# Designed miniproteins, single chains, part 112

Each design is a single chain, and the fold is of that chain. pLDDT is the mean over its residues in the fold that is shown.

## One batch from the design tools (miniprotein)

Design m3902
Fold by ESMFold2-Fast:
Structure m3902 (fold): chain A 83 residues (1-83)
Amino acid sequence: MDREAAELLAEAEVESRRIYEELAPLGERGEEEAEERGEALLIEAAARLGYPATREGVEALVARMAANPAAVAAYQEALAALR
């Protein structure tokens, strides 16, 4: 679970950053769209892991992962592998 959660969150983070880098140069509307797509990716990741498909579900998932050093390490490894 925790490794799978770490990988899904890392994928969402990398994709969110990629979207932001592409859209932010387009100005305010681009930044707003990037933020909306980034939030949607995190909500989808939380839902796939059995959390509510809401902002609160994302917060609960992140809090659980942050409390587990092994999960944090897995997340950092996944981020490095995707970059």
Scores: mean pLDDT 80

Design m3903
Fold by ESMFold2-Fast:
Structure m3903 (fold): chain A 84 residues (1-84)
Amino acid sequence: GLEELLELLKKAQELIERGMNLMENGKGEEIDKGQKIAIEGVRLLGLLRLGLSPPSQHPAIIAETEAKIKAIEEKAEKIKKEKE
């Protein structure tokens, strides 16, 4: 129902924020853990968007989700290079 949808949306946002925070403020293995958590949140948000959208919009939502995942992966690599 609506309550379950709102809880999933909140979970997705919390995962993204927690993951990004671990990437930016963490050291060593925490950067990789932050990346994985942030990507999990982005994937969950993408799945929620697919469930709420008509099939005609699905290719765009998938492409946007994949682009956001790639951006997180590239940001993690940049952070690793800047820290060592």
Scores: mean pLDDT 86

Design m3904
Fold by ESMFold2-Fast:
Structure m3904 (fold): chain A 75 residues (1-75)
Amino acid sequence: GLKEAEEALELIKQGKYSEGVITLRDLYLSGRVSPEQLLPLVEEALEILEKDLPPSHPDVQQLRELIQQLRQELQ
């Protein structure tokens, strides 16, 4: 749940971008973390990735899509 999402963000902070992104997406798809709890962690992850990776990078694109889906669920 939330602990696994926080661990995924820690992986991203350590430069393990793809592993962290996959974990955040899997947590979203499984419904194990609420959209309200997951959104701020995904937004922080995107800010970290955008410092090192171009907007065209698949990991950046995946987090941007995930943020859009989370925001739609909160409306």
Scores: mean pLDDT 86

Design m3905
Fold by ESMFold2-Fast:
Structure m3905 (fold): chain A 99 residues (1-99)
Amino acid sequence: SFREQEEALRKRLEKEAEELEEKLKKGELPEEKIELIKKILELAERAAKLIKEKYPGTEEAKKKLAEVIKLAVEGITGSEEKAKEAIKKLEELIKELEA
């Protein structure tokens, strides 16, 4: 089940990235939003890797991965302000995971 959660996160982030590339081609996204989205994707992947290393095969890993997915989706689909908030929360989660 942990592998399924990690794979689900990866596929969700890949799909969001593809949808964002299409919006980019249409000129619908400001440059600042694109930079924030790239940062969210980078932090989400890093957090998922740390969760796998610290909580392998546990219910805690599932909860932490669900938090990462929620933060990434809210940041990517929301306003610039929500994207910045998602980045901050992902960085705090990573700091907790590295401790």
Scores: mean pLDDT 77

Design m3906
Fold by ESMFold2-Fast:
Structure m3906 (fold): chain A 97 residues (1-97)
Amino acid sequence: SAEKAKEEMLKNLDRLKKIAEKATGKEGAKEADRAREAALRAIELDPSIAPSLKKSAESTLKEVEEYYKKGDKKRVLSAVGSLEGLFRMSASSSELA
């Protein structure tokens, strides 16, 4: 269900924030990549999630990957926060689902 996919996305976004607090760079990027892929897989496997929302998630998570590689913790937290806000809003609004 769309709700279940959104819950998995939010769970993995929380993991990305916790990883960023501990480390960025090579090791942070490796661990973050696993959380990012898990988030994307949850969204991809649910046909009830709007294609536009899937595309937004894919785009933002690619940016997060790049920010982790650059060691830019502030940009990681900002991008993750923006995507978290979008999915929290879509969980409470039918406009984005």
Scores: mean pLDDT 72

Design m3907
Fold by ESMFold2-Fast:
Structure m3907 (fold): chain A 120 residues (1-120)
Amino acid sequence: MTREELLDAARRALKEAIEELKKNGLNVSPTTLLRAAGAVALIRLLEGKMTSEEAAEYIDLVREAVDAGKVPAALAMIHAMLEGKSVEEIRREAARGEKMTPEEQQKLADEVIKKLEELL
């Protein structure tokens, strides 16, 4: 695949994940969050905003949260990534997400959706 084809594929995957997040909110499939994280990492990698090593570490962290069914942790990690946080900071945000109230979790989901739409 060309760089342009990869960017287009990532943006399509991201758009589908955003639509699922808007429809399901906090009841979204954890796998949808992994797809969103993968699309974000690929877009940032292709734009030269992160290294391949940083992308791999970020995806592994989100996968760990997804495999554990921890939607708030995965959302917090995606949000931190979109804020330009380091991998170490992203790991800390996972723990913060798990301690959030339902109101804070909903606000986080809304902020993630908004920031993901800015990548389209």
Scores: mean pLDDT 83

Design m3908
Fold by ESMFold2-Fast:
Structure m3908 (fold): chain A 79 residues (1-79)
Amino acid sequence: MDEEIEKKIEEIAREVAKELGIEVESVGALVTDGRVLLEIKAKKPLSEEEKKKLEEKIREATQDLMEENGIKVLTIKIN
């Protein structure tokens, strides 16, 4: 269950990054205690504007999935 949610969130993050023209080195999602930690490492340093857009679009794209699975918190870390 958690692994399927993690993979879906990782896939959404990759698709959003691709739409924004951001090259991703790695994406990892971990579900624990109704919370998700999503870590995204970009191949190049991102501006604060790019980080904000990426975070906002991922939150929008994951909203229904989070609600359906009772996940209360999504923490996004962009490096």
Scores: mean pLDDT 82

Design m3909
Fold by ESMFold2-Fast:
Structure m3909 (fold): chain A 97 residues (1-97)
Amino acid sequence: KEEIIKILETMEKEVIKMLEEAPPERQDLEIEIALGVAQITLAVLIRTTEDPEIKELLRELADRLDEIAKKGLESGDVEKMIEEIRKLIEETIEKIK
């Protein structure tokens, strides 16, 4: 549990940093890269985690991150996307604890 939480906290920090530092001319590309980093991290955790409840929480997190990123790309509201990503990851960590 503790290792998964630490990885999710690191993922949150890195993803949010990428989104905050995204230059306007590459914003869509940087959103896709940030989502890619999150999805790769979650795929590894899902594959290596033995706890079926944690696997399901991580799958739900992956699916919801895709939805948030899609809405962010469609709206251009990166600030709202960052807030929704932060809230979702924090809620997932709380459920794993």
Scores: mean pLDDT 84

Design m3910
Fold by ESMFold2-Fast:
Structure m3910 (fold): chain A 120 residues (1-120)
Amino acid sequence: SIEEKIKEMEKIKKETIEKLKEAYKKKASLDEIEEIVEEGLAKMMKILEEIFKEEKDIEKATEVALHAIKLVKEIGDTAYELTGDETFYDIEKSAINRIILEAENKFPEAVPKLEELVKE
């Protein structure tokens, strides 16, 4: 179900943040921390694409996209707080833009609302 897929995205976010904190404690390189972020974001994007394939209601799809954007921000913000490296804000912005593009491909009418809400 869509609700189960949303929970899976939340689980991926939690596991990614825990991996980031452990990597930082072990003095992992910035490249290793970046790989953890990219892997987590890639996993969430695959689930989001499946949700968009199943969901036909534009308002529900928009709510799911906004929720995914929030999870992406939490991962990116955590990586930035741990490292102080602004690259993680660029990765976050790239992932958010990808979510908007996936929503545009499935529900073009949702994109202006998503772009407006992510500016806040």
Scores: mean pLDDT 81

Design m3911
Fold by ESMFold2-Fast:
Parts: C-alpha cells; sequence; structure tokens
Structure m3911 (fold): chain A 122 residues (1-122)
C-alpha cells in the first residue's frame, strides 16, 4: 500500500511536470505573437497585428488550461505523498506553477495594452 501510494504520487508529479513544460511552450508562443503584433502595429498593418494578437490570446488560454491541470496533479500528489522528498518535489513544481501564472498575467497585461493601441489606430 505505502509503496503503491508513493509510486502514484511520483506518477502524478511527472504528469504535472509534462503540463508545466507544455504551459511554458505556450507562454513562449504567446510572447512571440505579442512581439509580432507589436511590430505590425508599429508599421500600421492593423489586420496583421489583429491576427497575431488573437493568436497570442489563444496561446495564453492554452497555457492557463495546462497550468490548471498541472496544479490539480500537484494537489493530488501532495495528498498521496508520505516522503519529504516527494513533498519537496511537489513544492518545487508548485513554485514553477506560480512563476508561470505570473508570466501569464504579464502577457495578458501586454495583450490588453496592444489591443488598446490597435483600437486607437482603427
Amino acid sequence: MMKELMLKAQELLQLAQLYIDNAEKHINQAQNNINQGNAALNEGDLSTAQSYLRQAQDYILAAESHISVAEEYIRKAKELATSQSLLEKAQELLKRVEELKKQRDDLQAQLQQNNAALQQQQ
């Protein structure tokens, strides 16, 4: 029983790490699309800017979904974890989740600013 619960906790933390890695990829894709949208706005290409900013929003939403799933796997793993090492791993992943949430919020703020700029040029 104890060994089986520990293996399940470890499996859940590995799944959490997979979702964290995917969230990081989506955050990077969102930042790239925001940067491209800004470049298009500066050139007065409003249709291209709108396309990039919409793609950025889709990536931010995908990252948010993956962050939420990762957080749930970490929560379940903590409930099953009986060793200090697994609890420390869960806390490490939870810290990464909080860092990703901050990056997501920063990207949402950038997107809001860019959308405001787009509206001023229309």
Scores: mean pLDDT 88

Design m3912
Fold by ESMFold2-Fast:
Structure m3912 (fold): chain A 82 residues (1-82)
Amino acid sequence: TLNNLGLAYLNLGRHEEAIKVFLKIPEKDAVTWNNLGVAYESLGRLEEAEKAYLEALKIKPDFKEAIDGLNRIGIEIIKEVV
């Protein structure tokens, strides 16, 4: 799958190729958006990483990996406590 190909590029440290592959996936699920976030984060492209992780969470709000990604780049998910 294109998602597996993108992950293979990430594992090889070929982050720009990983991003190109993930962006070619027309119907992105939460896992694909999370993998885009990881790829952008690896390149220090933190604004794009944030947007990708947030897209993953719009699809799957309990997606631990995307929550962890946002925490790593310094973006906090704030929960209001009554």
Scores: mean pLDDT 78

Design m3913
Fold by ESMFold2-Fast:
Structure m3913 (fold): chain A 101 residues (1-101)
Amino acid sequence: SEEEKRIEEVIKKLSGTKFSDYQEVLDFLEKTENDEEIAVIIGAIKADPSGKKELAFLLVAHVRDPELPARISVRFARIPKELRDKYIKKGEELYKKLSSE
């Protein structure tokens, strides 16, 4: 389906993106023009059992750009819920792959 092809394209792009550093995640979120990519990254952050990436994200966004969390929330919320949930699940799977290496 067109939806499945779109999901695969988003995941393929993100699989090619280096997320070895917290700063690289922030740089990606600031530069992305694709709301679906934000949902995948949020899914990956939520999948972190330590919550360290989520806490670091909130802290740095608050200190450097207090508007960044609001902008991300707006872009995340405008994705249709059913599609958003699918991207969140793909983010969880991406986190597992990145964490095993």
Scores: mean pLDDT 66

Design m3914
Fold by ESMFold2-Fast:
Structure m3914 (fold): chain A 92 residues (1-92)
Amino acid sequence: SMAELEAAARAQMAALVGWAGVEAAERGAEAAIERVTREVEEAKRYALENLPPEEAELVVKLLEEGRERAVEAARAAEGVPAEEARAAFAAA
């Protein structure tokens, strides 16, 4: 169902946001943002090629919203101790 697709996409984006914070704490925000951008663009291409138009539009919107949150999380995690960032990701 559309609701199940939305829930799955939101869960994947929440995981990406948490991962981006850890990666930024360990390797810097720029590296984390580059990887997030690459993964989101690949996921958007997959959705546009494989899903019906209405479902692709929803998934692309959620991926873009997730990217914005992941970029913000990466920037916020810059300078945070990596152990603290890992604990926060594990708790989520």
Scores: mean pLDDT 82

Design m3915
Fold by ESMFold2-Fast:
Structure m3915 (fold): chain A 98 residues (1-98)
Amino acid sequence: ERELIVKEIALSLQLTGLAFLLAPVMPELADEVVKLNRDFVSGKISVEEAKKRLEEIQKKVDENKDKFTPEQYKEIQNTLEGVKALLDDIEALRKRLE
């Protein structure tokens, strides 16, 4: 019924999970994820800007891959992929409601 709200809640939960996965290994990057979540849910940034910040987070994870266990890295990659898919869905839904 409120598909957009459900997707926005799912995005916030996925970003929170990503921050928890990053915090013990890269606390500064975890803070960047928390800031991205806050700025996006408050409407401060667009979906395009959120996608750009997510790409920067992905790059920093890839540059520091050796700091993670294989299991941690896979979980982080799966979460990043899920966040990107949710941002794509939210963008499409917002355009339909315009």
Scores: mean pLDDT 86

Design m3916
Fold by ESMFold2-Fast:
Structure m3916 (fold): chain A 65 residues (1-65)
Amino acid sequence: MVEEVEKRIEELLKKAKEAKDPSQRASYLTAAVLDGIGAALESDNEEERQKILELVKKAIEEFNK
C-alpha cells in the first residue's frame, strides 16, 4: 500500500536527519530514494506516483544539506 511505503520513506528520512555520520546519513537517503523509485514504478495511479516522487525529491534535497 502507498501509505505504508510513504511511512517507510519518511522513517528513512528521519533517520538520515538524526544520523551523525555522513556515511550512515547517505545510506538512509539512498535507501529512501531506491524504495521510492521502486514504489513509483509499481504504482498504477498518477496521484500515488506523484506523492511518492515528492518524497524521493525530499530525500535528494537532503543529500545537499
Scores: mean pLDDT 80

Design m3917
Fold by ESMFold2-Fast:
Structure m3917 (fold): chain A 63 residues (1-63)
Amino acid sequence: SEKRELAKEAARLAMKGNKLYDEGDYKGASELYSKASDLAKQSGSDEASDILSKKSEEAKKKS
């Protein structure tokens, strides 16, 4: 289903964002978390979207 593919892509981007965050690329992490949040919202995963949005904001503060 389209929602399942959006959720898978959101998870993939979130994992990549985590890797960039661990490497100190906070700007890159923020951008990936933001995109993952949007895709999670589109998939109907509001809680995941909110968590990823907050992670994006925290990464942006460190950039």
Scores: mean pLDDT 88

Design m3918
Fold by ESMFold2-Fast:
Structure m3918 (fold): chain A 86 residues (1-86)
Amino acid sequence: MEERKKLFKELEEEGEKIVEELGEDDEEAQRKMAEKYLKVLKELNEKEKTEILELSIEAVEIYLKEGREAGEEYLKEQAEKLREKL
């Protein structure tokens, strides 16, 4: 728990700095935040191996490779499947 909270706090601080420099809607800022978020998710998933983390990692990878629409579509499909399990 402590390590996860620390990683997300650092990510939030880095994301805030990127938004301050480039703007919230800037494509480069969004890409940089996605890359940092992906790194944190991969580190957490090595320890936790949760379905939610695996889905989040895949969604961010699709976003970085194929663009926002592809990533959003993947997230919608996976969120629907997760909702059925909950």
Scores: mean pLDDT 67

Design m3919
Fold by ESMFold2-Fast:
Structure m3919 (fold): chain A 101 residues (1-101)
Amino acid sequence: TEERKRKLVELVESFKDVVTYAAKHHSSDVTDFIAQFTKNALIRELERSGLVTPSQLEQIRKIFDQYVEDVLSVLNEPDEKRTEHINALEKQVTEQLLGIA
């Protein structure tokens, strides 16, 4: 249903927003810690809510893991290019997550 899709989008976007914020304001180590903690909490909520199938949950987990990996790799680049790359990755992950919902 449209309502289920909206709730799913809100939950997955909350992860993206938290990780993106952490990457722009914190070190790679702190970003990884925040990302893993938030990912585990959100995956549990997705399972509890019944908004996704096990297959969709696994796809979301993989997208989350890839986003974290990509963001952490970019944190080793120069500051100006780092922000641009993080913004591009955020756009890409948003499109991927909307494709599952």
Scores: mean pLDDT 83

Design m3920
Fold by ESMFold2-Fast:
Structure m3920 (fold): chain A 91 residues (1-91)
Amino acid sequence: GEEKLKEAVKLLEEAYKALAKGLLSSDLPPTTAVGRILRLLGEILGIRSLEEARKTAEEIIETAKELPEKVKEEAEKAIKLAEEAIEITEK
């Protein structure tokens, strides 16, 4: 159980890095981009269950889908990593 949680969190950390890079390279106001980055970091650091990991993965996917086409590669990478984290939580 705990080993799968650690694996899911590791995938979410990589998804978070891709998403943060996308947010910082986006046309969003800096305060909005930084606010979203800090919120997601807090959520990842607070994950204690597979259910919380899945919820955080879904939030990463939703946030990445809202990113502009200019940072589409970062958005797609974040989505793929978050989807892999969800798969780990189901097994």
Scores: mean pLDDT 81

Design m3921
Fold by ESMFold2-Fast:
Structure m3921 (fold): chain A 94 residues (1-94)
Amino acid sequence: SLEALVEELVAELNAAGLDDLARQLRLFYRMAQDLVDLQEQIQGVTLSAAEREREIARLMAAYARAFARIFERAGDAELAAAWRAIAERLEAFA
């Protein structure tokens, strides 16, 4: 499940000492779920559980790629690499 992948990523980030990023990833996951729920309501469509998980994963992956580029431009290679790794795992799930 996507929730299991997010918790695995959170555990890996905590083990690496990136506790703030781990907390941010959990908040981001909750936000992405709410955004997909809002899209369903606005469009009047109902996604299956599997379709919903893939849409949430795609949304999260796109934002993680954007954050990686932002941190790369800011000269923060460590955060850029961390967000890139998150994006790759989410893209593989989608």
Scores: mean pLDDT 88

Design m3922
Fold by ESMFold2-Fast:
Structure m3922 (fold): chain A 89 residues (1-89)
Amino acid sequence: EEEREEARAAAERVIAKVEEGAKKIKEFIEKNKLSKKEQEEFLEELKKKLEEELEEVRKLVEKEKKPWLLELAEKVVEAILKAIEEAIK
């Protein structure tokens, strides 16, 4: 199905860009001298926001009957969080 292939390709592109973006996030943190507390608060807010987006995707999956969409969104969110956590270390 073209829709599934396009969505998967888009997710893979987002994951690749997120890995590059992690370097820029690390530079932003260093340049702005964010404290450990500020970095932790930033990560917590980001995780919360991404979890809220996943809940909306779950609702869409139930309505559209596209379980592959939830799996794809979960992979993207996991990749984003992993890349940012590694950048902040």
Scores: mean pLDDT 68

Design m3923
Fold by ESMFold2-Fast:
Structure m3923 (fold): chain A 94 residues (1-94)
Amino acid sequence: VKVGDKFKGVVVKVKGDSAWVEVNGVKVYLPNIEAKVGDELELVVTGVDARGVTVEVLKNGEKLGTVRLSLEGERAFGTSSAVDALVAAVNKVV
C-alpha cells in the first residue's frame, strides 16, 4: 500500500457510528464513519507506517472522516483484515 492509492467500496453493514465496506469482495471495518448500507465510498491512502495505514474516507467527493487501519489487528504483527483487504484490492502491495 502506498500514499495516494485509492479504493472504492460499497457499504454492506452499519452499526452505530461504524461501517463495513466491501472492497473487491473483502469487508473492511471503518470506525467512526457514518454511512448507510448501499453507499459508495472511496478510501484514499494518506499515510503508511510500520504500524498501519491511514485512509481518508470520501462519499461523492466529500470527506466523511479519517480512519487508521492497523497492520497488527488482534493477532499476528503485520496482518489485519483491513490491510489484507487493501492488499487484495491493489493485487501487488508489499
Scores: mean pLDDT 65

Design m3924
Fold by ESMFold2-Fast:
Structure m3924 (fold): chain A 78 residues (1-78)
Amino acid sequence: MSLRQQVEELLKQLDELYDQIKKETDIEKVEQLKSEMVQLFQEALELTKKNGDWELAREVLARGQKMMAEIEEIIKKL
């Protein structure tokens, strides 16, 4: 598989976890899903950096930072 395909698959899994978090009302469950997302973001970022694709790495980092900020706001409102 290409690097781009591997990263896109990880980002797809992140989108699915993020959608679950938006529908979740249990703080403990939200924090567990958030931990899973952090691990997937780290894997995607490491893959892009290891292959020198700095443009893709910046996209992954920006997406991760935005999602994490939105999740923190969701947690605060629970």
Scores: mean pLDDT 80

Design m3925
Fold by ESMFold2-Fast:
Structure m3925 (fold): chain A 90 residues (1-90)
Amino acid sequence: SEREQFEKNLRLFLSTAPFQIDRIIEAEREGRTELAERLRNSLINEARNLGIQAEKLGDFELAQQFFEIARLLEEGRLEEARALVEELSK
């Protein structure tokens, strides 16, 4: 079902996103700007897609949390985005 697929995508995102954010932070520290931007844009798109899926399933609070993750990533607030992802994993 769409809900089962969403729950699988949700679990995958929550388990991988902290590591992907760590990769973005490291790429920025190394001055690898194009790599950092590519990784960040990919993660923003994943978060937005999960937000849209959550809205479609009626999980509006979860949708807003995903849109907040995407916004924090867009603003370069990477450590705050990481903390929010880890909070959602509890």
Scores: mean pLDDT 90

Design m3926
Fold by ESMFold2-Fast:
Structure m3926 (fold): chain A 88 residues (1-88)
Amino acid sequence: MSLKEKLLEEMEKKRKEFLEKAREAIERFPQLAERIEELVRLFDEKYEEVKKFIEEEEDEKEMERKYAIFMLFFMSVDTEIDVLVRQA
């Protein structure tokens, strides 16, 4: 119900979507496993960084700014999986 709770819920939703996409991509194209697992590691690192920041932050504008950075990163790694799958 708070902005903080909503942002953390949306991040968890995006994490589930990304991990499912990565799992399906590896299942369909095992030759991409190493590259996709690297993207998952980078995503998890960014997810934990942003989650901790939002949990510790009290300024709503700074929370929204950090969430926006997370979303740009999410879109980048999500798109990289799509490109890898298309080229496979």
Scores: mean pLDDT 88

Design m3927
Fold by ESMFold2-Fast:
Structure m3927 (fold): chain A 55 residues (1-55)
Amino acid sequence: MSIEELKKELEELISQMSAEQAMQVYQEMIEEQKKRKLSERENLELAVELARKKM
């Protein structure tokens, strides 16, 4: 999946979730970024996976 496709998928998932669920995804992303360096693509792939788990 391209970076553009990942961004669209993430926006669609976030639009379907509550603010609380979106905040949980954001917090989990921050924790992962603290542990390791992620590229833009890896950050987007992780965010999509985390968002899918909250739905």
Scores: mean pLDDT 77

Design m3928
Fold by ESMFold2-Fast:
Structure m3928 (fold): chain A 98 residues (1-98)
Amino acid sequence: DKAQAYLDEAIRLLREGFEKLGLTEYAEEGVQALRDAFADPEKAAVAMGRLVKIASEHPELGPYIAEAARLAAQAAKVKDPNIAKGFEGTAKIIERLL
């Protein structure tokens, strides 16, 4: 479905960014945070917090994480508007750190 396609693109972009910057050790943490936030509303806030933490500690990843969060927001819009708003807010927070 379209939601899954947006999530898959977000994961692809995130992995590509981590690989390009030589930070592949954080790639699986970031990918898992995206999956957790999208799949489980109860884990969403904690998972989004992990994405913000990674971007704060590694600002060079910020643009990739912010764009992945925007794509994840598009994926979430149809299923859970609150998760979508969370991802949009996460992207904005990360953009302000850049």
Scores: mean pLDDT 77

Design m3929
Fold by ESMFold2-Fast:
Structure m3929 (fold): chain A 95 residues (1-95)
Amino acid sequence: SELAEEIAELLAEKYGLSEKTKKTLAGILERFFERFPEVIPAEEAPVEVVLARVSERLLDLRLVEGLSQREIAELLGISQRTFSYFAPLFGIPKN
């Protein structure tokens, strides 16, 4: 998805991620959009707006729905370690 790749590119530039890490992040974002399509605006929006909505939904899962990092990682089909590595890029605390 172009949107997942655009967000991964923006985060890679901001945080100095390698090409391999950027591709991994794009794959995680694709799975996130499959599970939570509501984060994608119906109208055309800047990539930064979509990134903010992804961050808000992840915080909602943690703080409102009470899911652990492990449970969120399981929903996304990734390891808890992988999620813990990327969570700070979206403003999510590590524990």
Scores: mean pLDDT 81

Design m3930
Fold by ESMFold2-Fast:
Structure m3930 (fold): chain A 98 residues (1-98)
Amino acid sequence: SSSERKKIQEQIEKEIEDSFYRIWLTLMSMYEPDEIDYKYLKKLGISDELAEEIAKKVNELLAEYRKNNPNASTTDIANALRDKVEELLEEAKKKQEA
């Protein structure tokens, strides 16, 4: 039924969002990236234009946090920026729906 299909779609969308944060924390912890590649964000369903814009904002947040906290671990940085990255992705989704 259409009702069951919609429930499955909503569950998949929720799992994708939950998976992003797991991947984000893993990426930050394992690779200690200086910059986030916008191609990574494209895999999460963000358009090319928005992916570049969001990657730029995330890289600016990374640079600022590292400048202010030169001895911070990758885990500290990942945890500190998690909420801001979530907000940027939510805004990107709103722009794609408009």
Scores: mean pLDDT 66

Design m3931
Fold by ESMFold2-Fast:
Structure m3931 (fold): chain A 61 residues (1-61)
Amino acid sequence: MVTVGDVFAKVAQLRSTGQALLDQGRKTGDQELIAKGQALIQEADRLFADAAARGAALSAA
């Protein structure tokens, strides 16, 4: 059973990793790292928004 805390922890980790990849990519000019970092941040935002609007707002069993 996934908890709200588990979702929040995953979102925080994805954002942290995504931000690190963005910073690294900008520093080195690596477009692949920049794209991957943006994808992780968007994934985290989507996960959080979905959890808040659906899962977290209804019920965590």
Scores: mean pLDDT 76

Design m3932
Fold by ESMFold2-Fast:
Structure m3932 (fold): chain A 85 residues (1-85)
Amino acid sequence: SAASQQAAIEANAQQALAVFEANLQQLKDEYLNNPQHPTSDYIKGLELGIQQLQKLQTVTTNPALLQKIEQLIAEIEQFIEELKK
């Protein structure tokens, strides 16, 4: 049913957000422990993450999830700026 499909989309969105949040924290920890390593690959990965989160916004209708996605995109964008100096 449409309701079951929407519930599955929402559950998948919540799971994807948790994974993105965990990955962002891992990258921050790696950066703190290895500040002399090249950051270009981290930036590329983070930019791809923003693109995936933007795609998630197109299929998510829950306002609370949309707000969390927007917040996470902003946090990733801020971290990219930190990695650029």
Scores: mean pLDDT 83

Design m3933
Fold by ESMFold2-Fast:
Structure m3933 (fold): chain A 82 residues (1-82)
Amino acid sequence: GKKAVVEVIGEGKDATQGTVKELKVIVDGEVVLDDKTPLSSEEAAEKISEVLSSHGIDEIVDFEYEQLSDTESKLTLTFEES
């Protein structure tokens, strides 16, 4: 089945809170979204959901968190087809 990797760089200690600075979605090794325009967490979630749904991807299988600095964090989410 298809696999997707979503990379989120956000402000603060948790990339799911506050402003998203960078959003990248990779499906089967191909970059399908690369947005470096600042987004709210809600706007980022909507974009992720739309891209993943368009590819039939709906199951999260891995979650990685990395603190990049005092003001930035990175969240990597891995998804697969159900």
Scores: mean pLDDT 77

Design m3934
Fold by ESMFold2-Fast:
Structure m3934 (fold): chain A 75 residues (1-75)
Amino acid sequence: SMKEVIEGIEEAIRRAEEGDLEGAAELLREASKKAPNEEIKSALLVTAQAVRDAPDAARAAGIVRGLKEWIERQS
């Protein structure tokens, strides 16, 4: 459900803030399996790669927050 996707994204933000970029990316990949459509699924997977490639925890967390805001605007 969308609620499960948002919960996964919120956990990914927490992991990214802790500096666990690989864990944050994995949470986004798991959330993509619960995505209600291909657009949200693709956004989650693209964001997971961007998080893994981020230069620091603050930028990674910002990227995931941007994804959350984008998904909330789709509702």
Scores: mean pLDDT 87

